# Designed miniproteins, single chains, continued (3): the designs that were tried, part 48

Each design is a single chain, and the fold is of that chain. pLDDT is the mean over its residues in the fold that is shown.

## One batch from the design tools (miniprotein)

Design m9576
Fold by ESMFold2-Fast:
Structure m9576 (fold): chain A 129 residues (1-129)
Amino acid sequence: MDVNRELGGYTPLHIAAYKGDLERVRELLEAGADPNAKDSEGRTPLHLAAFKGHLEIVKLLLENGADPNAKDKEGRTPLHLAAEKGHLEIVKLLLENGADPNAKDKEGKTPLDLAREKGYEEIVKLLEE
């Protein structure tokens, strides 16, 4: 099985992470899928799982060497996407795994700025340390 084959700019691991298919993510990682593979937008599977709110997939990707500080073409990290979407438990998990809360995207915005703009007060409080 070619676990790193791109289809429409995505690897199978990107697709499984986006869809929330935990068993498929596990199978692909066991088969040697690269958890840090980038799609055409510079996004890793971790970006997509964090954006969609798939907590168990975020855990599994981090356990398999996913970089919590990977930047997409917009300069956004998985932490930016989790904060923008209000995924509090994923924000906590990313911070525990060394995500930089002060990372700036290409517009100069931090995860804290995105959480404030959306009104996610619990995430704002967590990131204001």
Scores: mean pLDDT 89

Design m9577
Fold by ESMFold2-Fast:
Structure m9577 (fold): chain A 93 residues (1-93)
Amino acid sequence: SLLEEARRLLEEAERLLRQARAMLRRALRGGALDEARVDALIARAEELLRRARELLKRAGPNPELEKRLLELEIELGVVHLMLGVHRLLRRLG
């Protein structure tokens, strides 16, 4: 079903964003960052969230999955901010 596919896409996006956030958290503490890998994780999560949004539009109202999509879109914003901060610190140092 559209809702089951959307749920699976949101689960995969959450996993990728969790991985990206963990990598960025380590880098901001002075660890090395594989920027290409983080960029790939973020790009894939963006695609999955876009796909999930389209499926939810077609399926009709689902407050649970719409809330989860919003929470993951906020997390994507946080991950982008963390990457931006890391890039700024590298440029200054």
Scores: mean pLDDT 89

Design m9578
Fold by ESMFold2-Fast:
Structure m9578 (fold): chain A 80 residues (1-80)
Amino acid sequence: SEIDELLKKMEELVDKFIEALKNGDREAYEKTLNEISEIYDKIFELKKKATPEEQKRIDLKLYEISLKFQNALDELRKKI
């Protein structure tokens, strides 16, 4: 489904963001953050049209991706 493709793309972008942060590649992580933001907007728009059960599934996947993202930010904080 479109939502599953977007969720997969989001996870791939988060992995690229983490890699760019570890490498200190400012251009790459800024580009990846912008792409993540665009995908989030698309996911939220599709979520509005989903059933309550599907919304819960989407929220759980976003939560898992968010934990990965938060762990990367916590590592960045240790270097500042």
Scores: mean pLDDT 81

Design m9579
Fold by ESMFold2-Fast:
Structure m9579 (fold): chain A 125 residues (1-125)
Amino acid sequence: SLAEALAAGADVNYANPETGGTALHSAALAGDLEGAKLLLEAGADVNAKDNDGYTPLHLAAENGHLEVAKLLLEAGADVNAKNTVTGDTPLILAVKNGHEEVAKLLLEAGADPNAKDKDGFTPLD
């Protein structure tokens, strides 16, 4: 289990050599609230970037995982982080994927509604 791996001294911030993704990226992608909480309590970097510049908050927003997104924001996630491939913020990804409740949460957390990706897409489009 994740708790057993952390208790055994697993590096909480270990980056997958193929993706650059951390365990917190995987928890955010899957909507694993309990796993995300355990990782953050163990010292996971809430703002870790994978090889494409995605943070855990980008993955939670893209996949509509409201409770994980809320936890990440409470842990100090950068609400306006841009990935390196498309320039997407978490808010742009939430809007593009139709995740209205996550988009609302991000706006309440100070997301820039005028931020644009590399194609000029804004959350207001």
Scores: mean pLDDT 87

Design m9580
Fold by ESMFold2-Fast:
Structure m9580 (fold): chain A 69 residues (1-69)
Amino acid sequence: MAALAARIGARVRALREARGLSQRELAERAGLSTATISAVESGRLTPDGATLAAIAKALGVPISELTAA
């Protein structure tokens, strides 16, 4: 659980930063709260399928890019 959350969070952050987006801007694009994006990126929250799909769509990447081992 914790290791997967940390990997997903690190990938979300890297992709967001590569696009020049703030946590707030990513949250707005995904239809999520800034607190949710912060929790995902810090590894405090393992996103469910719907949350993961929303973030992937907002970043313009397939879900597999966020979950790749």
Scores: mean pLDDT 81

Design m9581
Fold by ESMFold2-Fast:
Structure m9581 (fold): chain A 59 residues (1-59)
Amino acid sequence: GKLVKALKDVTTSTPGFLSFKKGDILEVLGEDEDGNLLARNLETGETGYVGPSILEEIE
């Protein structure tokens, strides 16, 4: 999928949402009905939803 970079640290206890660190590379796997991206953190192997406003596409 598309690769994106996290622009800040996110720690969440919300079920189904992904926690990550600034600079982590995420692979976008899909999108939900509310516009959240389903992503996999390539450093941790974890999968979850992420808000798109804090991600930057890498070329």
Scores: mean pLDDT 79

Design m9582
Fold by ESMFold2-Fast:
Structure m9582 (fold): chain A 121 residues (1-121)
Amino acid sequence: SELGRRLLRAAEEGNLEEVKRLLEEGADVNAADEVGVTPLHLAAFNGHLEVVKLLLENGADVNAKDIHGQTPLHLAARNGHLEIVKLLLENGADVNAKDVFGRTPLDLAKEAGNKEIAEIL
């Protein structure tokens, strides 16, 4: 939907006020683009902690998979966003989820050199 596309952009940009407004207007918190990327994927990838928190509070699927089988936890772990990794785990993120290459969030944290994240996965 148009609201869904706007929510994806607001989450990618970390615009907390716009995310809140769009959710209040009835945007689907689990809106997905043509490759299965959700607002939670984009906020987690870009390190937008407060947006991640708001999306989870509004029923975002913590274990949503994009076309590559990647979850928000894969993206946060790869990009070194420790506090987002902790928040996703607290909200039931599957630490054993595998992408299309058989990689877990731990594998991506290790490949990226994110040692502290690797220690908690």
Scores: mean pLDDT 94

Design m9583
Fold by ESMFold2-Fast:
Structure m9583 (fold): chain A 97 residues (1-97)
Amino acid sequence: GPLSALDRELLRAAREGDLERVRRLLAEGADVNAVDENGNTPLHLAAENGHLEIVKVLLENGADINAADNNGKTPLDLALENGHYEIAEILENYDPR
């Protein structure tokens, strides 16, 4: 279906690093695997922007670590491209394939 207001706010909160907002929106039923216009999930946006604690919260809530954006990039690819190596290590340990 079309992206809900909760899903849009989750994507924004993940991008901006608002951990408390991410937790509240997930509790209110936001889709942890919602996608923006570029195919980015909250996990892509948190990984790209270096938000380590948000990455962990999203994974705990069932985020798809293998989701590909419109360029075929996973959250791991975006973490590595942006030099967020601790996030990359977490994502690699959750997806050995």
Scores: mean pLDDT 89

Design m9584
Fold by ESMFold2-Fast:
Structure m9584 (fold): chain A 61 residues (1-61)
Amino acid sequence: GADAEGRTALHIAAEQGDEKTVVLLLNAGADKNAKDKHGRTPLDLALENGHYKVAEILKKA
């Protein structure tokens, strides 16, 4: 599910730079292309917060 801002668990993990949780959620079938209320994907949040390793993982998924 998504929170009140339309953020999924994958959005939150990407914003926090939690590589392990990002990989686990992607393996569980999380939608990497899901957009929050502001039109941001998990990749957008990773890049905005400087989590480039998470951004690479999301690009390759």
Scores: mean pLDDT 83

Design m9585
Fold by ESMFold2-Fast:
Structure m9585 (fold): chain A 58 residues (1-58)
Amino acid sequence: MLVKALYDYSSLDPNVLNFKKGDILEILEELDNTTIKAKSLKTGKTGLVLKSLVEEVE
């Protein structure tokens, strides 16, 4: 499933995915009610993403 970033997000935590508003991410795994593991289609990097920061797209 693809999601779109609603906000710019950056963190120094290497387990967290950094992205910009409008970036398309692929959900790899749902970890819990608030957190997913995703891959950036722009950079190919994977990491943790808060569900509240993204919107579902086709």
Scores: mean pLDDT 82

Design m9586
Fold by ESMFold2-Fast:
Structure m9586 (fold): chain A 90 residues (1-90)
Amino acid sequence: MYSDEELRKMFNLFDKDGDGTITGEELKDVLESLGYRLSDDQVENIIKLMDKDGDGTIDYDEFREAMSDPNSILSGFVDKLVQKVKELES
């Protein structure tokens, strides 16, 4: 179970421009930094699954909801995101 503090730290890894949303480019860059090799189509599909407002970006509420669902598309990335947050806290 992830705390709100941990989820916020994870969100901030993606939100590089500080606008409060995650773009497909920011998502791809972070996942590639974690060792994943995703196509543009795969990144777009991840965004579409989390983007409930249809604006093409992921806000913090959408991200938090996705991370709280064990069947979420993000479940496969959770372990590496947790490790990244711990590394930054060291």
Scores: mean pLDDT 72

Design m9587
Fold by ESMFold2-Fast:
Structure m9587 (fold): chain A 60 residues (1-60)
Amino acid sequence: MTVGELLDEVAAELGIPAEKLPLVLKLLGLRASDPASLIRGDARQAIRDFMTIFRDYLRR
């Protein structure tokens, strides 16, 4: 699983527009093609927590 694939899945769950994903990648310092294993621990939970904190901002 790539970081981009993980972001797409979590964004769909949280109702975040796909056009905001490049901003999330920039804030994390990651590329969409990077493996999700590059994120230490539970990558899905880490991405979900990050996107949840910024959800109102990312949905605009």
Scores: mean pLDDT 76

Design m9588
Fold by ESMFold2-Fast:
Structure m9588 (fold): chain A 98 residues (1-98)
Amino acid sequence: MIKELVEAIMAGDLEKAKELLDELVKAGGDINAKVEVFGKLYTPLHIAVLYAPLHGTYEMVEYLLSKGADVNAKDSDGRTPLDIAEEVGDQEVIEILK
């Protein structure tokens, strides 16, 4: 489920990503579980932040936060979602994470 959620976020499929996240939470799954994407370990929130500017899916970042996604989770490079947002330079996602 977590890998399918991350794949839906990367595809910009907001409806499918929200459905998969709701199923994960209902099943008692870990919303902060890490998946390997391009040789690095990311939480769903890291991926949502990376892809929000590409797809305009800022609602997915907000939805993940509403479901208890950890804003302090670190990827395999030691980056938080805010660190990634600062690196990408998207002010809208930076403000959502503050």
Scores: mean pLDDT 85

Design m9589
Fold by ESMFold2-Fast:
Structure m9589 (fold): chain A 83 residues (1-83)
Amino acid sequence: DVNAANETGLTPLHIAAMEGDLERVRELLAAGADVNARTKASPDDLFSGMTPLHLAEMMGHEEIVAVLKEAGADTEAKTDAEL
């Protein structure tokens, strides 16, 4: 399941975006991955509520950022620490 999340809410798309695997990001999006999936950590964790776009931007993967935005990523999404 392309949208199966681990215990912290990390989907395969989060992992591919963080690792800079552009080909895997494209495969996951084509398979129906949720481009706006959010991580689910503790409310006191400043990395809670992160989307794949947040991870790609944090890691500096510009091509993945562009692909995620074209796939409909919410560019105004805030982490739980920014709410």
Scores: mean pLDDT 74

Design m9590
Fold by ESMFold2-Fast:
Structure m9590 (fold): chain A 63 residues (1-63)
Amino acid sequence: MVGAVVRAIKDFTARRADELSFKVGDELLVLGESPDGDWWHVRNLKTGEEGWVPSEYLEVLSG
């Protein structure tokens, strides 16, 4: 899903320094994926912050 714009469907709090916190309704650009697809490296389009997030917390808007 690299290049997709996704929206958060749940709040997420980062547990590690390389993870990104977000809130429901935040729109994120997918920059990368883990091999299993369970984690996505994203950029928050509002804040410009980047990090790894669980893909299950996200819905795809465009890709």
Scores: mean pLDDT 82

Design m9591
Fold by ESMFold2-Fast:
Structure m9591 (fold): chain A 69 residues (1-69)
Amino acid sequence: MTELQKQILELIAEKGKATAAELAEALGQSQSTVSRALRELEESGLVEREGKHYRLTELGKAAVKRYKE
């Protein structure tokens, strides 16, 4: 998993849900770069999309816990 993907998962965990624009601003990345990373995370089953917002799946929550503790 890339550093950017880890940072995205951590921010979604902190916020509960986030848009690609919110993540891009928080991480100093372009919205297109963050959207591509979010698509890869969704394909991996780590995040799920709810309208314009992304949430962690149970698998995504487990992944974040392994990086923080």
Scores: mean pLDDT 83

Design m9592
Fold by ESMFold2-Fast:
Structure m9592 (fold): chain A 110 residues (1-110)
Amino acid sequence: DMSPLHAAAYGGDLEGVKALLKQGADVNAQDSNGRTPLHLAAEAGQLEVVKLLLEAGADVNAQDDRGRTPLHLAAEAGQDEVVELLLEAGADPEARDDRGLTARDLLARR
C-alpha cells in the first residue's frame, strides 16, 4: 500500500508533500516494491515535488527492488526535465538496474 507521502509525490500534491514532511514523514520511506517518494515523483514528472524531496534530503540514488533509481524511472517515462534535475542533483547516470541497463540506455531505447 502506498503511504500518504508516496501518493502525494506521485500526484504532484506539493502542499501535501510539504505538510507530510513537516509532520515527520520519512522522505526515504520505501513502498512494497522498494520505491521511495522520489521514485514516484520522478516517474510522474512532478518537477516541483522532485525539487522539494531533494531539498528535504531524499536519496537521489535510492534503488528499488529491481535496482532502479529515480533517474531510471524518469528516463523510462520520458520525463526530460526531471532527468536533467536529477543529474544536476548528483544522480549516477552509470547505475545499472537488474537488467544491466543504465538510465542512458533507457533514454536511447524509449
Scores: mean pLDDT 88

Design m9593
Fold by ESMFold2-Fast:
Structure m9593 (fold): chain A 70 residues (1-70)
Amino acid sequence: KPVTLSELARDVIELVKQGKSIEEAVREVVDRYVKEGKLTPAQAEQYRDFILELVEKYGEEALEKLAAMP
């Protein structure tokens, strides 16, 4: 039922590999999750802000580490 940060990070990495920027990839993933009923718009903003702040502080490797979490 709840979306995990690991799932979100994995989907973001897939879009980045397809040529999207990290910000574009995060936006597309959270928007898709809202449309699917997995996140509210408010939760989507919180998840977006968290991921973008994490990448700003620790670089793109932080996404790979999130995707590897259980």
Scores: mean pLDDT 81

Design m9594
Fold by ESMFold2-Fast:
Structure m9594 (fold): chain A 58 residues (1-58)
Amino acid sequence: MQLAVATKDVYTDNPAFLSFKKGDKLEILKEYPNGLVLAKNLKTGEEGYVGKSVLQLI
């Protein structure tokens, strides 16, 4: 299981993308070659796309 931590708060009105707070733990479900990941927020259970640049992989 690949984990990451959000490095900043992100808010989005796009339902395909994930909103989260700095310090939230995310599970990486799938990586894309364009720098996007499909991730799950472990606090909320929500899934969505995230720019890999805002994540610190652990």
Scores: mean pLDDT 83

Design m9595
Fold by ESMFold2-Fast:
Structure m9595 (fold): chain A 57 residues (1-57)
Amino acid sequence: SEKRKELLVKTLSVTFGISEEVARKIVDQAIAEAKERGITNPSEIAMIAQKLALEYK
């Protein structure tokens, strides 16, 4: 849902010190990767997003 996506964007932005614009791109990429892998669980999508954020430079 949009509310869950927005919360994840804000959480990544604060946690990793990145802009909300960058965090949104990371979340969108995590959602796309999850969809390709058949993952629908919000917690697993959040884990993918966190991994992507950690790799961001």
Scores: mean pLDDT 82

Design m9596
Fold by ESMFold2-Fast:
Structure m9596 (fold): chain A 84 residues (1-84)
Amino acid sequence: SKELEELNKLLKEEGIPYTAEEIFNTFDKDGDGYITKEELEKGSEELNLPIPDIEAFIKQADKDGDGKIDFEEFLEFLKKVLEE
């Protein structure tokens, strides 16, 4: 979608050479469509992402309070962080 393309452009401008979908798929190691804190920690290390506080990220993105982040919640979080 156009929003996904804009997010991917913002990620590249921030020095992150990965698309939002590539980042999410790397974090979603079990393929269930959700990211756990453990998967996010492993994925951010693999992609060398500058996420300074993974716990704060999970807390902000986990709107449902289920301890998991789906793709839409992940995109909303990235959009808020990257939008000026």
Scores: mean pLDDT 69

Design m9597
Fold by ESMFold2-Fast:
Structure m9597 (fold): chain A 71 residues (1-71)
Amino acid sequence: MEQQIEDDVNLALAEIYLHLAKQALERGDFEGARRDVEKARELLAKTDPSNPDAQALRREVEELEKEIEEK
């Protein structure tokens, strides 16, 4: 049960950081966006890779990293 609670917390935090990264990109803060995406990636690394919610957030990380690199 502790592992499930940790995964839920890590997923919630990753989602928050991805939201912050999107806001940073909209403001032209590419360095801030990169840092927030990296924090989300680190949090997702602590979750079960087979979790569908974790997989969806990992795809968002990949898309945001690509957008940041193309700027």
Scores: mean pLDDT 79

Design m9598
Fold by ESMFold2-Fast:
Structure m9598 (fold): chain A 160 residues (1-160)
Amino acid sequence: LPVLPPNQLVIKNATLGAGELANRTDVEHLQVINSTLGNYALYNMTNLKVATLTNSTLTGDYVLYNATNLEVLRLFNSTLNGNYLAYNATNLKVLILENSTLKGDNLFYNATNLKVAELLDTTNDSKNFLEGATSLQLLSINGKTVYQAPDAPSLLEILS
């Protein structure tokens, strides 16, 4: 039976060192569960569209650097200690952080197409967290709208 290249990658209960899964351009959907990620661990996943991290600790810098097609990033129960985690994710549209701790700086620097950022029960100690998010339409923190563009469509319309 011919095996097509996987477009989905699931990482569970893993400790990934520096650059260990770099250049996986075959991946479009990523799930990381109960894992620890070092510097550049997921570097250059240029076809990645959706990433979900659950119960994970990102110790490294630039973990998702150059994920240029990333559209949706979700973090649940996760700790971000490294800097520049999704630096230049220029196609990122939706960011959801729930029960997470952000300690690294410039985490989503230059996300120029980011439309929605939602932080629920998330501690944000990051400097320049959304610096350069020039298209941001909605920022919600703990169920409170802290920013909304005057002409922003509803959340449902933004996600359609």
Scores: mean pLDDT 83

Design m9599
Fold by ESMFold2-Fast:
Structure m9599 (fold): chain A 92 residues (1-92)
Amino acid sequence: MGEKKFEEGLEYYKKGNYEKALVYFEEALKIYEKELGKKHKKVAEVYFNLGKVYFELGYYEQAVDYYEKALEIEPDNEETKKNLEAAKKKLE
């Protein structure tokens, strides 16, 4: 169930439907947190993608928050670090 919601979120993100991408990623997050625990790598993947959606929407403070949550779980993820720096630069 969580994987299916996550994949639907990715599909809507690719189509540029960011509102639906948020809905599906939020549902995937709830399922993964319940089934796998709040610090699981799949939860970090959802946080990363929520950050990307908020970045595309121009909500850079929210993008920063989600990228930081992803890095709390996966601190050495280089792609998340790069996206965090890009979002922070938008706030400068």
Scores: mean pLDDT 90

Design m9600
Fold by ESMFold2-Fast:
Structure m9600 (fold): chain A 79 residues (1-79)
Amino acid sequence: AREEVERLVAEGDRLAAAGLASTDANQADLYFAGAVGLYREAARLAEENPELAELAKEARQRADDVTAQGRAKLAELAA
């Protein structure tokens, strides 16, 4: 259902924010991995329903964005 997809996106956003706020590389990596997983699950659930096509696209974009942001943050913490 749409509400389930929106809940997964919101939880992904929460984990992504926690990753960006983290000062520990291992903890940040776990948060980003969790966020990406939740966004991908949201996109997967939305894919089967044409009415949720834009929400699926948004979830995929968020997964890509957080993957890039996470790589940058982890590189910064490794320096």
Scores: mean pLDDT 86

Design m9601
Fold by ESMFold2-Fast:
Structure m9601 (fold): chain A 82 residues (1-82)
Amino acid sequence: GPSIEEKMEAFKLFDKDGDGKISKKELREVLKSLGLKLSDEEIEEIIKEADKDGDGVIDFGEWLEWTSTPKGKELLELILKS
């Protein structure tokens, strides 16, 4: 599976403003730029699954945990392949 370094590299691709958090907008823009065909509903599901504190954004700790799930691993592999 992906290393912690690969998870961190992917996180940096989404964290375009450098605030240490991934917003729904950043997630959507990066996935679209990589040619990954996800609906707005699928993107909202990712945020809901990863966002443990309910603030509507994904921090690095939440990203590490979500990318350790089967669904998160599949998405991370697609990101790293792109």
Scores: mean pLDDT 77

Design m9602
Fold by ESMFold2-Fast:
Structure m9602 (fold): chain A 65 residues (1-65)
Amino acid sequence: GLKPGDIAEAIEDFEAKTPEELSLKKGELVEILEIVDEDRVLAQSLETGEVGIVPVSKLRLVKEV
């Protein structure tokens, strides 16, 4: 599973449905900041610096710390 500090890649486009969610484009890299629950993480885009909630199902682990 994803852990704080891990780097993950968006496996498909994700469109934020609430202000607390982070929109991502396929191939975008994020750093995992916190685990919200089994299905969701708080992540920061490495491209934009924006922070928000992303579904784990949209992410693939690239680098584990």
Scores: mean pLDDT 85

Design m9603
Fold by ESMFold2-Fast:
Structure m9603 (fold): chain A 67 residues (1-67)
Amino acid sequence: SEAIARLDKDGDGYIDKEELKAILKSMGLNPSDEEVEALIKKFDKNGDGKLDYKELVEFFTSLAESR
């Protein structure tokens, strides 16, 4: 996705909390910091506070399937 690729500023394939929040806002969502942190915890299997590209795709797939 263009939004994901453009907001991966580290270029290492990891998305941090601020980048995820910006992605969600660009999609017209209004996430709180607590909601963003909860989403990261659900998909962050490493416990480093970041999502890799595959985890982020999984997250967006779950959003698309719910609504």
Scores: mean pLDDT 66

Design m9604
Fold by ESMFold2-Fast:
Formats: C-alpha cells, sequence, structure tokens
Structure m9604 (fold): chain A 81 residues (1-81)
C-alpha cells in the first residue's frame, strides 16, 4: 500500500484509469487497504465512481463491483462531509 507524493496508491491509479486487470492483480494481495484515502480524501471506490460519472465505461463499472465485493466501504464520507 505504498502511496505517492499525493497519497495515491496503485489501486487509486488503476481505478481512475479503468485498468481492470491491474485492479484484479492488486486485490490478490491480502495486505491491500482497499479503503485507503488519498490526499484529496478519496478512496479507490470513490475515484472509480467519479471516473464512471465523467465517462461511463464497462471497465469502471467492473472495478466498482470488484471493489465492493472486496471490502470497499460504500458508506465512506466524501471529502468535506
Amino acid sequence: NAKDEDGWTELHKAAAEGDVERVKELLKDPSLDVNAKNDLGFTPLQVAELAYLGSPSEKHKEIIELLRKNGADENAPLPGE
């Protein structure tokens, strides 16, 4: 769960990019924090949901489903809530 300078994990980046294969690979790691917040306060699930709203794609939809099935907190507050 290494974070970059902006607090983004590889899971955040894969979720933003719609990289389904990378998300599946990352989810094989039992130490992965699927609910890690970046410096903007977004979880990977929230990043995927925002990406889907901006540009609906089957890839982002699949990522949202994968994250939910793997322990993503659907009730996590958005930044500023």
Scores: mean pLDDT 78

Design m9605
Fold by ESMFold2-Fast:
Structure m9605 (fold): chain A 71 residues (1-71)
Amino acid sequence: SAREEALRRAEELAARGREAFAAGRYEEALAHYEEALRLLEEVLGRNHPATLPVQVEIGLIHIVLGVSKIP
């Protein structure tokens, strides 16, 4: 279904984020993780356990960058 397809897309985006992070491309990694989180929250809702690993990765990137991107 579209729901399962969105979940798979989120998993792929999280994998792309991990690859970018390993390559030192932190802004690229952040963009992939943020998109993955958006899809997970849209499909599963906020506070779902499946969002936690992506949220942790986003937090780690913000620490590595020393500051989050200011809106």
Scores: mean pLDDT 81

Design m9606
Fold by ESMFold2-Fast:
Structure m9606 (fold): chain A 72 residues (1-72)
Amino acid sequence: NAADAEGRTELHLAAEAGNVDEVKKLIQEGADVNAADSEGRTPLSLAARVHTPEGYEVVRILLEAGALERYA
């Protein structure tokens, strides 16, 4: 599981993009749904910024997969 220079995993990027299919695939492949970037942001927190139907679906999928809300 490779993170970029800001600690963002592929799951962070897919969640920010609202890419439902990629989020599902990464979770099935064992991605850490609670991974935090350098600012303490999780894939769930990034998906919550996407105010589209796809963004809301990603939030729902992440919560079902055990994502926790981060208050940092």
Scores: mean pLDDT 75

Design m9607
Fold by ESMFold2-Fast:
Structure m9607 (fold): chain A 76 residues (1-76)
Amino acid sequence: SAEVEALRQRIAELREKLREAIKNGDLSTAAELHEEIAELYRQLADVLKETDPRMAQAYLELAEHHRRKAEELRAE
């Protein structure tokens, strides 16, 4: 679906920005990017929950991972 493709593309773009933020030691930007990536993974899971429940569950696990990383970085 066009929505799934758009969400995946946006996640890929944010992941690249995240790597650059981490490389530059910009922990505040990295935390914000982790939160945005988590939200997009939740949206992907919602779109796929009926057609591909296994993939939806995998995306929810990725969303939780990124949410936790954002919390860890803000605790620094």
Scores: mean pLDDT 89

Design m9608
Fold by ESMFold2-Fast:
Structure m9608 (fold): chain A 69 residues (1-69)
Amino acid sequence: VLTGDDVRALQERLKELRYYFGPVDGVFGPQTEAAVRKFQQDHGLTVDGIAGPETLAAVLAGVKNPVPP
């Protein structure tokens, strides 16, 4: 379960990675879910919109590796 601080960290990192363009408010809303889904698509993760341990770890690590075409 994500806390408000975990959601804030996720939002800040997704914004830095250019997946999230909404406010950093610690609320896991539709904009945050959409950013998570897009990040999951680009990084070969299961696209379920859930910021699980694997997704959260990848986002917080700030992986900027290019995905193969």
Scores: mean pLDDT 71

Design m9609
Fold by ESMFold2-Fast:
Structure m9609 (fold): chain A 107 residues (1-107)
Amino acid sequence: SLGEQLLEAARAGDLEKVKELIAQGADVNAKDADGNTPLILAAEAGHLEVVKLLIENGADIFARDNDGATALNLAGGLSSRVSDEAAALPSRQETFEFLAKELAKAS
């Protein structure tokens, strides 16, 4: 499905593919079997430009996976799925800061 392709493109950080799939009508809030949205997968991987594009297109920043983790939690390494080394990546820190600012606006 378009949603499954969007989840894969978001995880990979394929910005052009994400743009194309959204233009084709992909659900930006699609969920995989673990409850991950495209926003959660992009944030976990530190793909800041994909995160920005998804939020611009109506991604739910409050969405939680089946473990109760949000995109903010995964970008910040506040999840059992993220190692301390992965959480220290600069791209993840930038993504965390961006999501924290967006979360403050979405009240």
Scores: mean pLDDT 79

Design m9610
Fold by ESMFold2-Fast:
Structure m9610 (fold): chain A 61 residues (1-61)
Amino acid sequence: MVGEIYRATIDYIPSSEKDLELKKGDLVEVLREVNEEWWEARSMTTGKTGTFPRGFVEPVD
């Protein structure tokens, strides 16, 4: 899968089962944009996929 890698800038605690938990510094591979505020990605740390607010991640270099 040719996704872009982003880094979590802050912890994100899931509000639903489909959400991806993030810890500051986690790397995620972006799979798609769900809407303007939410992205779906795979955690490079846990291998799990889910959605999170896109404002919580930044591009890696």
Scores: mean pLDDT 79

